# Designed miniproteins, single chains, continued (2), part 76

Each design is a single chain, and the fold is of that chain. pLDDT is the mean over its residues in the fold that is shown.

## One batch from the design tools (miniprotein)

Design m6796
Fold by ESMFold2-Fast:
Structure m6796 (fold): chain A 80 residues (1-80)
Amino acid sequence: SLIGELADAAAATPSGKLDVEGLAEAIQRIATEKYGAIVDPQTAYDYAVELMREAEKLGLVEPDGTLSAEALRQLAEIRA
C-alpha cells in the first residue's frame, strides 16, 4: 500500500519521522520510482495534508507535527 511505502520512507530518514512536506516529497518519489507515475507537487501536498489530518484525529501525530514510521504502519493497518 502507499501508506506502507510511506512508513518505509519514514524509517529511512535519520529521525524516523516525516512532516507534511516530507510526506508530499515521499508520495511523489514513491509514485515515480515504484509505480512509474508522475504526481504534481500540489496533489502530493494535498494528499499529505489529508493523511496528516486523519492521523491527528487518531492520536498518531507527534507533538512536533510529524508522523513516525510506527504511526504510519498503524495507519496503513487501519486502512487495509
Scores: mean pLDDT 82

Design m6797
Fold by ESMFold2-Fast:
Structure m6797 (fold): chain A 104 residues (1-104)
Amino acid sequence: SELDKLIEEFEKIAQELLELVKDHPFYDFVKRLLEALLKTAREAKNATPEQLRDVIGQLRALLDALRTLYEQRKDELSPEAREVFEKLIDIAEKIIELMEQRLA
């Protein structure tokens, strides 16, 4: 499915970001956020419409935390890490938008 492909792409880009930020003091925090985003997104595959609304809410909260981290730390990141981080945020938004379309 398109959702499965986006989740796989997110996982690949998340691993790229983690390699680029492995020496940053926020590494453990960003890793936990990315793992939580992946786990929650995967839960959507077996979700009822009611459960899917809860999943979307959780994903938006996690994405907001990820965006906040990025805005606070972007000046400490290499240009390559910033590009990968922004791409990751964009894919996470696309995943959420696709889930929202399933409720329409």
Scores: mean pLDDT 87

Design m6798
Fold by ESMFold2-Fast:
Structure m6798 (fold): chain A 95 residues (1-95)
Amino acid sequence: SLEKRREIALAIAELTLGLVKARFYRDGGEDEKAFEVLKQTLENVAERLRKLGYEDLAEEVQKRIDEAKSVDEAIAVMEETLARLSALYQEEVAK
């Protein structure tokens, strides 16, 4: 329980930082760098999710970001993932 909460919290922190960096590059017109940040952040978060037993969520998010046609679409996927992780964190706290 405590270890699982910590790993979800770390995934939330990594995803939040990645989104901030990606938005910074996007707003500067550096879409390639924004995509690189989103891709790297997703790979790190997906690895944590797989170790926690959320393989289906990790696969879904990875597929959606790979299919994203714009930086804004990829950012939206990551924002939805952040909301999902926040919900999972609250479920663990309620135990």
Scores: mean pLDDT 84

Design m6800
Fold by ESMFold2-Fast:
Structure m6800 (fold): chain A 63 residues (1-63)
Amino acid sequence: SIVEAAQLLGKAVKAMKEGNREEAEKYVKEALKLSKHPDLKKAGEAILAGNGEEAERYAVSAL
């Protein structure tokens, strides 16, 4: 579901803040399996680019 995907992206943001890029990539990949919503895809891209706060805004917009 989109809610579950957004929760996974939230975990990815936390992982990036902790310096765990590999963990963040894992969460982004799993989230995008659950929903292909454009804002969730942009959130995932922002997370991996190091823009965690922008990514969180996109994830919230998808809900």
Scores: mean pLDDT 76

Design m6801
Fold by ESMFold2-Fast:
Structure m6801 (fold): chain A 85 residues (1-85)
Amino acid sequence: DKIDELREKAKKLDKEIDNLQKKRDDTSSKYQKLTNQANSLSSSLGKKLQSQKDSEDAKLQSEIDSAKAERSRYLKEMLLLLNDY
């Protein structure tokens, strides 16, 4: 059933979104610790790590947004199929 396939794809994306959100939180925590350590060595290293943190955060947010958009497409396709029933 195409509806069941779309439902399973949507569930897989829900798990992927949850995992990406957790990865974003973990990455933020890791970079905060590294930045604190780097600031004891060099302010330049701290600034570079902050820039890397911001870049990684933006990438993860983009991946989350992309997964949410794909999930939305599957849900819309399911609704169209259900309306044709």
Scores: mean pLDDT 82

Design m6802
Fold by ESMFold2-Fast:
Structure m6802 (fold): chain A 96 residues (1-96)
Amino acid sequence: SAVEEVAEVLGLSPEHIYNAFKAADKDGDGTLDREELLEFLKLMGLLNPKVSEEEQVEDWIKRMDFDGDGTVSLEEFLHVLELYANGQLHLVSPFL
């Protein structure tokens, strides 16, 4: 599955990704708003400490918000990381 491939790329377990998403999803709606996405990226170790957290979150939202609703699903996150792993996407701040 996509989560298994992404977990391997990040050097994590699929359970780590699911647990991080669940911990960040404070509303329990299955999607992450801007603030929840920041916490998720922090739990995943995908933040560059030398760049503002707001700039990094904005870059991630711009790449993942395919529906324009301002929220990010787990499926949208996995899709962006799959594109990155295949060299089809360049992210400003993450260490992928």
Scores: mean pLDDT 71

Design m6803
Fold by ESMFold2-Fast:
Structure m6803 (fold): chain A 62 residues (1-62)
Amino acid sequence: GIEEEAIKKLKEAFELSDEKAKELVQKAKELLKTKSDNEAIQEALKKNEELAFAIGVLSKLK
């Protein structure tokens, strides 16, 4: 599914563990519930590059 593909891309891009990639995908989904894709990416970029990437991937896989 979409989450599984996002986890795979995060693991390949940042060499993350499966657990860490899954946490980032869940956090990205949480942000996207209350923010537009662009707003969520901009907020994440201030805090965590990996989270911003996760949001971008989820946005494209919709």
Scores: mean pLDDT 78

Design m6804
Fold by ESMFold2-Fast:
Structure m6804 (fold): chain A 90 residues (1-90)
Amino acid sequence: GPVPEAEIYEAFGLIYLALGKRDYEKGDYEGAVTAYQKAIELFEKALEIEPSERTRKLLSEAYRNLADVYEKLGKKEQAEEWRKKAEEIE
């Protein structure tokens, strides 16, 4: 059949997850937020097409990483919200 759509979304999600981690390590917290939000959107699309434990764990990781960025930005309420989302899907 045509290219597996869920697999493509997961692959791009992994790329943005890696970019977000890189930006976070460099102290580019705004860049990390943008990258992790894109990773989240892509993993959510993958899960809508094909629910999988692997993709759910990746989405949870992206939520936790985004929470860490918001904590660095002093946005404690947003950080707590994303941590709770991660816990709900683990």
Scores: mean pLDDT 88

Design m6805
Fold by ESMFold2-Fast:
Structure m6805 (fold): chain A 57 residues (1-57)
Amino acid sequence: MEYHTLTLRFPADTPEEEARAAAIAQARAKYPDGTVVSVRIEREGDELVVTVTVAVP
């Protein structure tokens, strides 16, 4: 099993629910057989940085 990390950036005024949903959708599209293990959201100045970790068999 391998862990893959995707980092996506959104405008700081993006709702966290929208940013999270978009990041998870991208992770599922890239790793359709993977499982989302964690989602981390951080504010970095004028951006939201969303980090998604996916476990792939």
Scores: mean pLDDT 83

Design m6806
Fold by ESMFold2-Fast:
Structure m6806 (fold): chain A 100 residues (1-100)
Amino acid sequence: SSVTLSFKVKGPATELIVEWYRQQPGQPRQWVGSIDPRNPSLKKYNESVKGRWTISFDPKKSTAYLHMSNLQPEDAAVYTFSAKKRGSDEVVDSSSTTLT
């Protein structure tokens, strides 16, 4: 099965970096991947999802997407999207979705 998670970025996306995190029950928070809306070729992936999932950004909709294919039981987690100021740890927008 596959799922696409979407995160609508508020404010000037070119000043932000979009990151995804997950937290499985009883496990620490794990970074999943990131994309730079100013340079969409600057994508980073955690090794556990690299090659299985894809990250994209649509500048017309100001929306970031995490497309998750070939879902495994271990992918069940709370997924958190964070829009952070470029060069900073300041989170300016965030959203969470539970995947079961």
Scores: mean pLDDT 80

Design m6807
Fold by ESMFold2-Fast:
Structure m6807 (fold): chain A 73 residues (1-73)
Amino acid sequence: SLEEKAKIAEKMAEEAEKLAKEYADNPELQKLFKEMSELYKEMAEAYAAGDEEAVAKKKEELARVGEELEKLL
């Protein structure tokens, strides 16, 4: 359901925020994890609203952040 997908996205945002705090001594990683947290939060809102276009856009933005994280890890 969209409600369950929104809940999962909220949990992913919380995990990304936790990682941003863990990597506070690495500004580049901290920035990317903060961006990931914000994007998951926005994706949760889009799921709750039933906005499929917004969800797709946030997934694309998350994929880009993920690629940048893979380069650093």
Scores: mean pLDDT 86

Design m6808
Fold by ESMFold2-Fast:
Structure m6808 (fold): chain A 80 residues (1-80)
Amino acid sequence: SLEEKAKELETEADRLLNRGAEAMSQGRYDEAARLFREASKKYRELAEIYRKMGKTEQAEKWERNAELVDRVAEELERRA
């Protein structure tokens, strides 16, 4: 179902964020940026699924989360 796919993507994104945060804490900025970029892609896929379900507010939330994570990745890429 779309709801199960959404839960799977959310779980995948959470794992990527946790791995990225760990890499960042260790000064591995290139790896952290890559992981955050992957998480952002999952958030955009999640937003699309919520749109397909007619849940516009949830879709907008995940789009904003994707943009936030992309900005963090851009900052880390500048430091690397």
Scores: mean pLDDT 89

Design m6809
Fold by ESMFold2-Fast:
Structure m6809 (fold): chain A 58 residues (1-58)
Amino acid sequence: MEELRRRLERIAEELERLKGDRSKEALERRMELGVEEVEIAVQLTVLRKEEEKRKRLE
């Protein structure tokens, strides 16, 4: 879980670096990072629901 959160932080940092860059390469990179961000967010949601399920069994 922490590894996924650290990856999201790195993605956010890279997106901030690309904010001022209007090149085609920067646009493509932002799109790639956006897709990865969504994938990680989905995985974090699944892990959170699994933890919640365990707590309900207590």
Scores: mean pLDDT 77

Design m6810
Fold by ESMFold2-Fast:
Structure m6810 (fold): chain A 110 residues (1-110)
Amino acid sequence: MIEVTQSPSSLTAKVGETVTITATASINVNGGVSWYKQKPGEAPELLIYNASTRAPGVRDRISGSYDDSKKTAYLTLSDLKPEDSAVYYVKVKKEGYEVSFGEGTTLTVV
């Protein structure tokens, strides 16, 4: 099983700011990274897949990247809006391994 460390566990930011959530895997997943947004009472929404590809309908202020040398994925949310308040989860996948999820990051936009 791939171990995933997602950081920070929680953060508070202001409208208009930029925040970055990081996830480090125990092995190089070669960009096999997806990011999800979950609001209370709602189903998880796919934001990013293949580390940097936006899902349909996802705004350009939301971006993803992956650093192979650090085994680290980044989700960057710029120009924060109140609707960005949610829990964000990373999912990592690599052939021959079971899918692993991060523990989540709670973002509060004030």
Scores: mean pLDDT 87

Design m6811
Fold by ESMFold2-Fast:
Structure m6811 (fold): chain A 61 residues (1-61)
Amino acid sequence: MEEERKKALEEIMKTSKMTYDELVRKLADYLGLPSPEAARAMLGDKEAFDKFIEEMEKKAK
């Protein structure tokens, strides 16, 4: 599961030309989280991760 999510993140980074750190910071800002470490923890949550990916895909189209 986590390996598939990591691959999805790499694909989004390639498509949007964002680094992993930029993606994590953007997620932290989007969710109003206090730190990038909290955003990394949220990336382990399937529902929050799926919602974030859907939002990023919408912006790419």
Scores: mean pLDDT 65

Design m6812
Fold by ESMFold2-Fast:
Structure m6812 (fold): chain A 90 residues (1-90)
Amino acid sequence: KEAEELLKKGRDYTRQGKFDEAIKYYEEAIEKGTGKLKADAYTNLARVYLAQGKYEEAIKYAQKALEIDPNNTKAHFILLLARNKLLEAK
């Protein structure tokens, strides 16, 4: 399915450290996906923003993932870590 392939491409680029490319594929996966796939795309997008030090964006997208899938453990970890990093920066 198209949205699954986009999510896979995003993960492949994330593993290569190509974060700008990964973000584009995750954004397309979000646009075309629904349910758990869309939540997973938001979670992966949040992880990329966290890796880039963009903590507010990481929080935003982790929260969007949890609105769709409240039990998404990865999204909870990203949200917690991003909030802690933002507090450390103050």
Scores: mean pLDDT 86

Design m6813
Fold by ESMFold2-Fast:
Structure m6813 (fold): chain A 61 residues (1-61)
Amino acid sequence: SADALLERVRGLLAQIRASTDPEEQARLMIEVFELREGADPETAARLAELLAAHRRALWAA
């Protein structure tokens, strides 16, 4: 379901923010992009909003 996919991506983005390993961050981000690529257009748009929020959180740190 879309909700399950959004929750998974939120978890991956949280793991990226908690990680200090650039290689791990890269692997997790690849998983996020693969999940977005397999999503329907409406779910992909919601994932894009999560990615934008993630970038804002990084810039605020």
Scores: mean pLDDT 82

Design m6814
Fold by ESMFold2-Fast:
Structure m6814 (fold): chain A 59 residues (1-59)
Amino acid sequence: SMSFVEKMKKLIKEGAPKEVLDKVFEEIKELLDKIIEENPEAKEIAEKALKEVEKVYKE
């Protein structure tokens, strides 16, 4: 399956408007927060994934 970073890069490459990018970023953040709540051992991996998505989104 496509990673969150790859999904965000694809949306940016395809020229998705900022409103769509903002919504996708918030959805990813909420999903990762839920994953951490259910699987505390995944916190480091989830936080790293969020930072990678944020880097792509803010560049």
Scores: mean pLDDT 78

Design m6815
Fold by ESMFold2-Fast:
Formats: structure tokens, C-alpha cells, sequence
Structure m6815 (fold): chain A 81 residues (1-81)
């Protein structure tokens, strides 16, 4: 069954925007859940560059650098638009 790439891309953008909002509100747990969903969607798309940005954002979150994580997620959103 072919994946609807456009629908998946739009879902990824929305999920990343939700993750950014959660991080800006200090809700790291909710942001982590959205980041897991975003990683699955990016994997379905085969988007290597977005996956790299998500991996870097996850590392920033693990380091407590939430500002850097937000910047990386915003870069991913801009790239997908």
C-alpha cells in the first residue's frame, strides 16, 4: 500500500509544531511523546535530513538544552514546508 507522502509530510509538520509548543511551555514529557511520533513519520517518509535534525534535537533534550532542541525542530519544520 503506497503511503500518501503529502498527508504524512503535513502530519509530520503538525507533530513538530506541537512538540515545539510543548517545549516552549516546559512540558518536556509531552514534547518527548511528539518527538517519538515525529521520528516514526520521518522514517515513513525516508527523510534522512529530517531524521538527523530529530536525532540532534533528542540529544539536546537529553542534555537539558531545550532552546537548542526548539531551534532544531523549527529548522525541521522550515525544511518540510
Amino acid sequence: VPVDEEATRQALIGTLEDAIKALEEGDVRTASIYLIAANLLATVLGDEETLKLLQEASRAMDAGDYEKAIELLKEAVERLR
Scores: mean pLDDT 84

Design m6817
Fold by ESMFold2-Fast:
Formats: C-alpha cells, sequence, structure tokens
Structure m6817 (fold): chain A 99 residues (1-99)
C-alpha cells in the first residue's frame, strides 16, 4: 500500500467513524449536539473533502430530525458534491426521505 493509499484509507475510516458515531448520537436524540459538532468539523481547514462530506451527511440527518428540511437538503447536496460513492448514495437516500 502506498503512502497515498494509506492516507485515503485513514480518511475513509474517519468518514465511516463520523457517520457511525453521528448516527448513534442522532438515535439517542442528541440532534443539537450533533449539529454543533458537525459545524465545527466543517470549519476545520485540515479535514479532507471526504471527511467534510461525511460531516455534511450527519449534519443533514440531525437537521431533518429537527424539521429543518431546507437546511438538511443543502447539507445532503453538499455531501453529494464532495463525497465518494458511498457518501453520495447515503446522502441521496436521505434526500428522498425529505420528499
Amino acid sequence: MSEEELEREVERSLARMIISVGRIAIENGKYEEVIEDMKKMLENESFSDLVKAASQVVLGMALAKLGKYDEAKKAFEEAIKIGDEDIQELARKNLEKLE
């Protein structure tokens, strides 16, 4: 595995962790905490587009739980623009639930 492949795998692991931890927090009703945490992730210039895409999906999911559908839709659309195939699929599935 090349150094670039290792960096991509680390980023994918972080993205999966963000989605998994975010989903658990949302299932436990911590919507406002998740929104705050994801916004902080998105402000961090050191994070890759993949990590930011995962943060956008989780942000959208939490916003949707609070009935903030327009904001949730924007978050999912941003995740589709900068995410990988898995994140794009998850974001599209969540967008369909808002219609």
Scores: mean pLDDT 85

Design m6818
Fold by ESMFold2-Fast:
Structure m6818 (fold): chain A 94 residues (1-94)
Amino acid sequence: MSKSELEAESLTGLALIALALGDPELAVRLAEEAIEAAKDNPKAQAEALTALGEALAALGKLEEAIEAYEKALELDPDNEYAKKKLEEAKEKLE
């Protein structure tokens, strides 16, 4: 793995931990940093975008969460987890 790939993966993991601990605002910041670190790695960027979507959904920003999940699926169309999260966010808007 490249240094930037490891950094992106670590930041994505920290974003998910922050979300699990009830700090979705910190999760957004960490996920945004992960997206920047994953700039040249579409799969890592898709994982970071999915974490951003989860954090945004936890903040009630469902429209922004949907956009993040759609961007993740543009980079990694076979990401079943992102597909499921996109469907869940769309259901909450209905």
Scores: mean pLDDT 86

Design m6819
Fold by ESMFold2-Fast:
Structure m6819 (fold): chain A 109 residues (1-109)
Amino acid sequence: AEEGARRAGEEARRGDAEGAAEAARRTGEEGRKRGPVQGGRSAALAAVRAGEEAARAGHGEAGEAAGEAAAKAAIETGKSGPEGVVQGAGAAIAAIGAGQHALIAAGKI
């Protein structure tokens, strides 16, 4: 989780939207193997890291791509039942929010 989130942040800082999205997706999927809470937390962490680094570097599109990929991975957590639905929805909202904040920050000249 931590390593995957750092990689998502590094790719987002470089402006590599595809790399940031792939790193965030893998981080969420790896967390999901440990359970719905871990899946949601891993996805949200990757999105937050990518969003923060994208915002600092002015690469909002990379932060958005990572947020969307993390949200999709978090939603997959919902397949594990009601607990998964709650964790997946919360993580997806956090991931999308992080990506949107990165776009807004990058748009401030």
Scores: mean pLDDT 70

Design m6820
Fold by ESMFold2-Fast:
Structure m6820 (fold): chain A 69 residues (1-69)
Amino acid sequence: MEELVRRAAEVVGRLYEELKAIPGIKSARVTAELVADDEVRVSGEFEGTPEAIKRAQELLERARAEVAA
């Protein structure tokens, strides 16, 4: 559990840095929730240009895959 939460925090931190680098992003909120002893849910809400939102969603999906591995 604690190792999984720590891994999720590291993945989310890296995701946040990548999101911050996207031109046209106005707002990005990323949440990691422990929903079960072995499951972390990563979600995000983004505001910006359509291109920035699409890029942010692609990065979020990659982060979700890394946490699930």
Scores: mean pLDDT 77

Design m6821
Fold by ESMFold2-Fast:
Structure m6821 (fold): chain A 67 residues (1-67)
Amino acid sequence: IDDDGKFGEEEFEQLKKELEKYGTESTLFRLLDLDGDGKLSDKELELFKKVTTLSEEQIEEVKKLLS
């Protein structure tokens, strides 16, 4: 498990707040599911990069925020 300085609890909480702020299932499904459309904005790509550094368990937590 890669817990060395990639995402601490505070960084993960900030990421969750950013994802909640966007509040759009379509956008967040693209960030998490990656349909390969490549039409994400720079901001959405940054969020996606942050999400991809999360553990599998943390990604599942983020997916639950979409529900």
Scores: mean pLDDT 59

Design m6822
Fold by ESMFold2-Fast:
Structure m6822 (fold): chain A 65 residues (1-65)
Amino acid sequence: SAMEEEIKRVLEAAKKLMEEYGYSIDQVIDLLRKELEHSQKVLSPEEAERVRKITEEVIEELKKM
């Protein structure tokens, strides 16, 4: 699905931050949560819910690493 592909893309971007710039898992999770808080304030309810689901799935996958 389009959402599954977007989750994979965000997860790969998070992994690049860790591998290329030395971010820890906790630092990347904190950044994702801050971006989600901002998105929830500026996006429509439908778009905010979509971003929330993607962000939560990416965080869960990062925690499994």
Scores: mean pLDDT 85

Design m6823
Fold by ESMFold2-Fast:
Structure m6823 (fold): chain A 55 residues (1-55)
Amino acid sequence: DPALAAAGAAAARALRAGPVSPEAVQAAVEGARALEAGDLAAARAHYERVVALSA
């Protein structure tokens, strides 16, 4: 899924860019869990939330 790949890459980049909130870390954890469960839409939404919380 190109949208999931893009969201995951953006989330990883945001987490590496500087200090992150606990909410951003939690969103990354929930994204990983959704991906493990095969819920690609939920995984994408959580990774997008990581980016938003890290801006």
Scores: mean pLDDT 78

Design m6824
Fold by ESMFold2-Fast:
Structure m6824 (fold): chain A 83 residues (1-83)
Amino acid sequence: MLSETELRILRLLALAYPGSLSVAQIAEALGLSQSTVSRHLRRLEERGLVERIELPGGGVSYQITLEGLVTLGVLELKEAVLK
């Protein structure tokens, strides 16, 4: 299962979809350190739930994948049904 932090990151990225957010933007929005966010984004990328986008200006941003959106939707539906 995804950690609570990973779930919070996916929810934030889903709200931004089809846009992408930088590590700094995610960290500021969630009140987390950039190192914590970066570590969790790497794990989410390894699972295919987010995509790393390299910007022409030398920055990096992350976008939720369609698989990530479906995964989040299934988890949210399960939480709603169990409540």
Scores: mean pLDDT 79

Design m6825
Fold by ESMFold2-Fast:
Structure m6825 (fold): chain A 65 residues (1-65)
Amino acid sequence: SEIEKLQKELDELKKRRDQLMKERGEAVDAGDTERLEKLQKEISELNRQITALELKINKLKEEAA
C-alpha cells in the first residue's frame, strides 16, 4: 500500500538521522567544527522531511479509516 511505502521511507530517514546524530557526537568529541556544521544542516533537512512524511502518513490513515 502507499502507507506501507511511505512508512518504509520514514523508517529509512529516521535511521539516517540516527547515524548522523552519532557522527555529530563524534565531531563534537574531535572538535571538528566544519564537520559539525555540515552534519547539523543535514540533520535539520532530514527533520523537515521526516515531519512532512509523518503528516502525509497520518492524513492517509485518516482517509483510509
Scores: mean pLDDT 86

Design m6826
Fold by ESMFold2-Fast:
Structure m6826 (fold): chain A 62 residues (1-62)
Amino acid sequence: NAMVDALVEAAINGDAETARKLAEELSKQDVNAAIQAYNRAVEAGADPEAIKAMGEVVRKAL
């Protein structure tokens, strides 16, 4: 999924603002894909601030 890949890449690059925006958009379309992206970012050791932003967005979408 291209949006999941883009979100994980933004998180790895430390772009917390882009990660938050992509997580919000993805959560509106497919919350399960947003959860998958969050898990992949955590496993990849992405930026802590980006992971935190993604987690907050996913929790609000549930």
Scores: mean pLDDT 85

Design m6827
Fold by ESMFold2-Fast:
Structure m6827 (fold): chain A 65 residues (1-65)
Amino acid sequence: SEEERRERILRRVQEAVQKAMDAGVDPAEVSRLVQEISAAIQAGDYEAVERHLKRLDELAEKAKK
């Protein structure tokens, strides 16, 4: 259902943000991506949500090195 999909996405966003912050990603970059994810969720553009989440994950992985 749409509710189940939204709930799964919100959990993934929370996990990705926490992981990025723990990894030392620039807070301004995290904030920008969170705003883009929020806008995509409001628009129902779940493909855009996936792209922004992927970018957040990539930043976290680079910061860990």
Scores: mean pLDDT 83

Design m6828
Fold by ESMFold2-Fast:
Structure m6828 (fold): chain A 84 residues (1-84)
Amino acid sequence: DEARELALKTIALILRAIGLRIEAELDPSKIPEAIKELKEIIEELEKLREKAEKVDPELAEFIEKEIERVKELLEELEKRLAEL
């Protein structure tokens, strides 16, 4: 099922984003790497959202909300980097 595969990929990227934030909070030296990877995660989520729009519009809306949350994590880390 294409929608199921897109949902699983989305969840995996969300979990990775959360992990990157936790690692950066524990070790500030990881912040630049986390910022780079979060930007890549946002790009991949945008691609999944575009695919989901054609097969499961409800999933596409979910992905859009998760992209917003990952962007908030990115902004938080960028602010922390500026304070270092």
Scores: mean pLDDT 88

Design m6829
Fold by ESMFold2-Fast:
Structure m6829 (fold): chain A 84 residues (1-84)
Amino acid sequence: SMSELNELAQKLLNTRDEAEQRALAEEIRSLLLGIEDDETLLQMLNKDNAEKFRNAKTEEERKKVIDEFTQSILDTVLATVAKG
């Protein structure tokens, strides 16, 4: 759910422990991969990844978009933490 994604994202933003960051990123990835409704998943993706997902024609391409989105969240969080 969007509420669950927001909770995981907030925990990721507030942690400085690498093991916890890795675990939370995997939970976000698993949550997104578990969404069977395309419309619900599109609401959780940012604009760029939502467009890529709409253009994905295979399950493998869809999984790649989810992997890239999850990585972008982690990279953004790590960049923010490094500045503090």
Scores: mean pLDDT 76

Design m6830
Fold by ESMFold2-Fast:
Structure m6830 (fold): chain A 69 residues (1-69)
Amino acid sequence: SKEELEKLVKEYEEKIKKDPNNAWAYFNLGAVYAALGEREKAIEYFEKAIKLDPNFEVAKKALEWLRAQ
């Protein structure tokens, strides 16, 4: 549900706050925002994940797909 997705946003934001270099947490938060229809936020978080891990292929593919929409 949307409520469950919004709860996941808070959980991943907390993970990022505890470990700001956690590329996976940024990627997961981007994926949650994409599921919520928050395209621009999803793009921002995928870009942050890629900046932390330039070899993060799944994040690069997700970003490419979103930008093509």
Scores: mean pLDDT 88

Design m6831
Fold by ESMFold2-Fast:
Structure m6831 (fold): chain A 83 residues (1-83)
Amino acid sequence: SLLEEAKETLERALRAVLQYLRDRGVPEEALARIEAEARRILDEIVKELEEQEVESRAEFEELLDRALLRFAARVGAVLARVE
């Protein structure tokens, strides 16, 4: 389903961010906090996507692109707080 595709895309984005931070040597306690907050953000975005009425593939792709940008922005804010 389109929702499953969206979940997979967001999960890949989350894994990529966590791997990037791990490779940069971010402390494990900070990584755990970031992962927990990013997981909450991902769950909220998925819930919002489930509530959207999608009439076309193009509309779905636009919604997913906006969801990815919002996910990136919110995770970026979490990273700024960790310093």
Scores: mean pLDDT 79

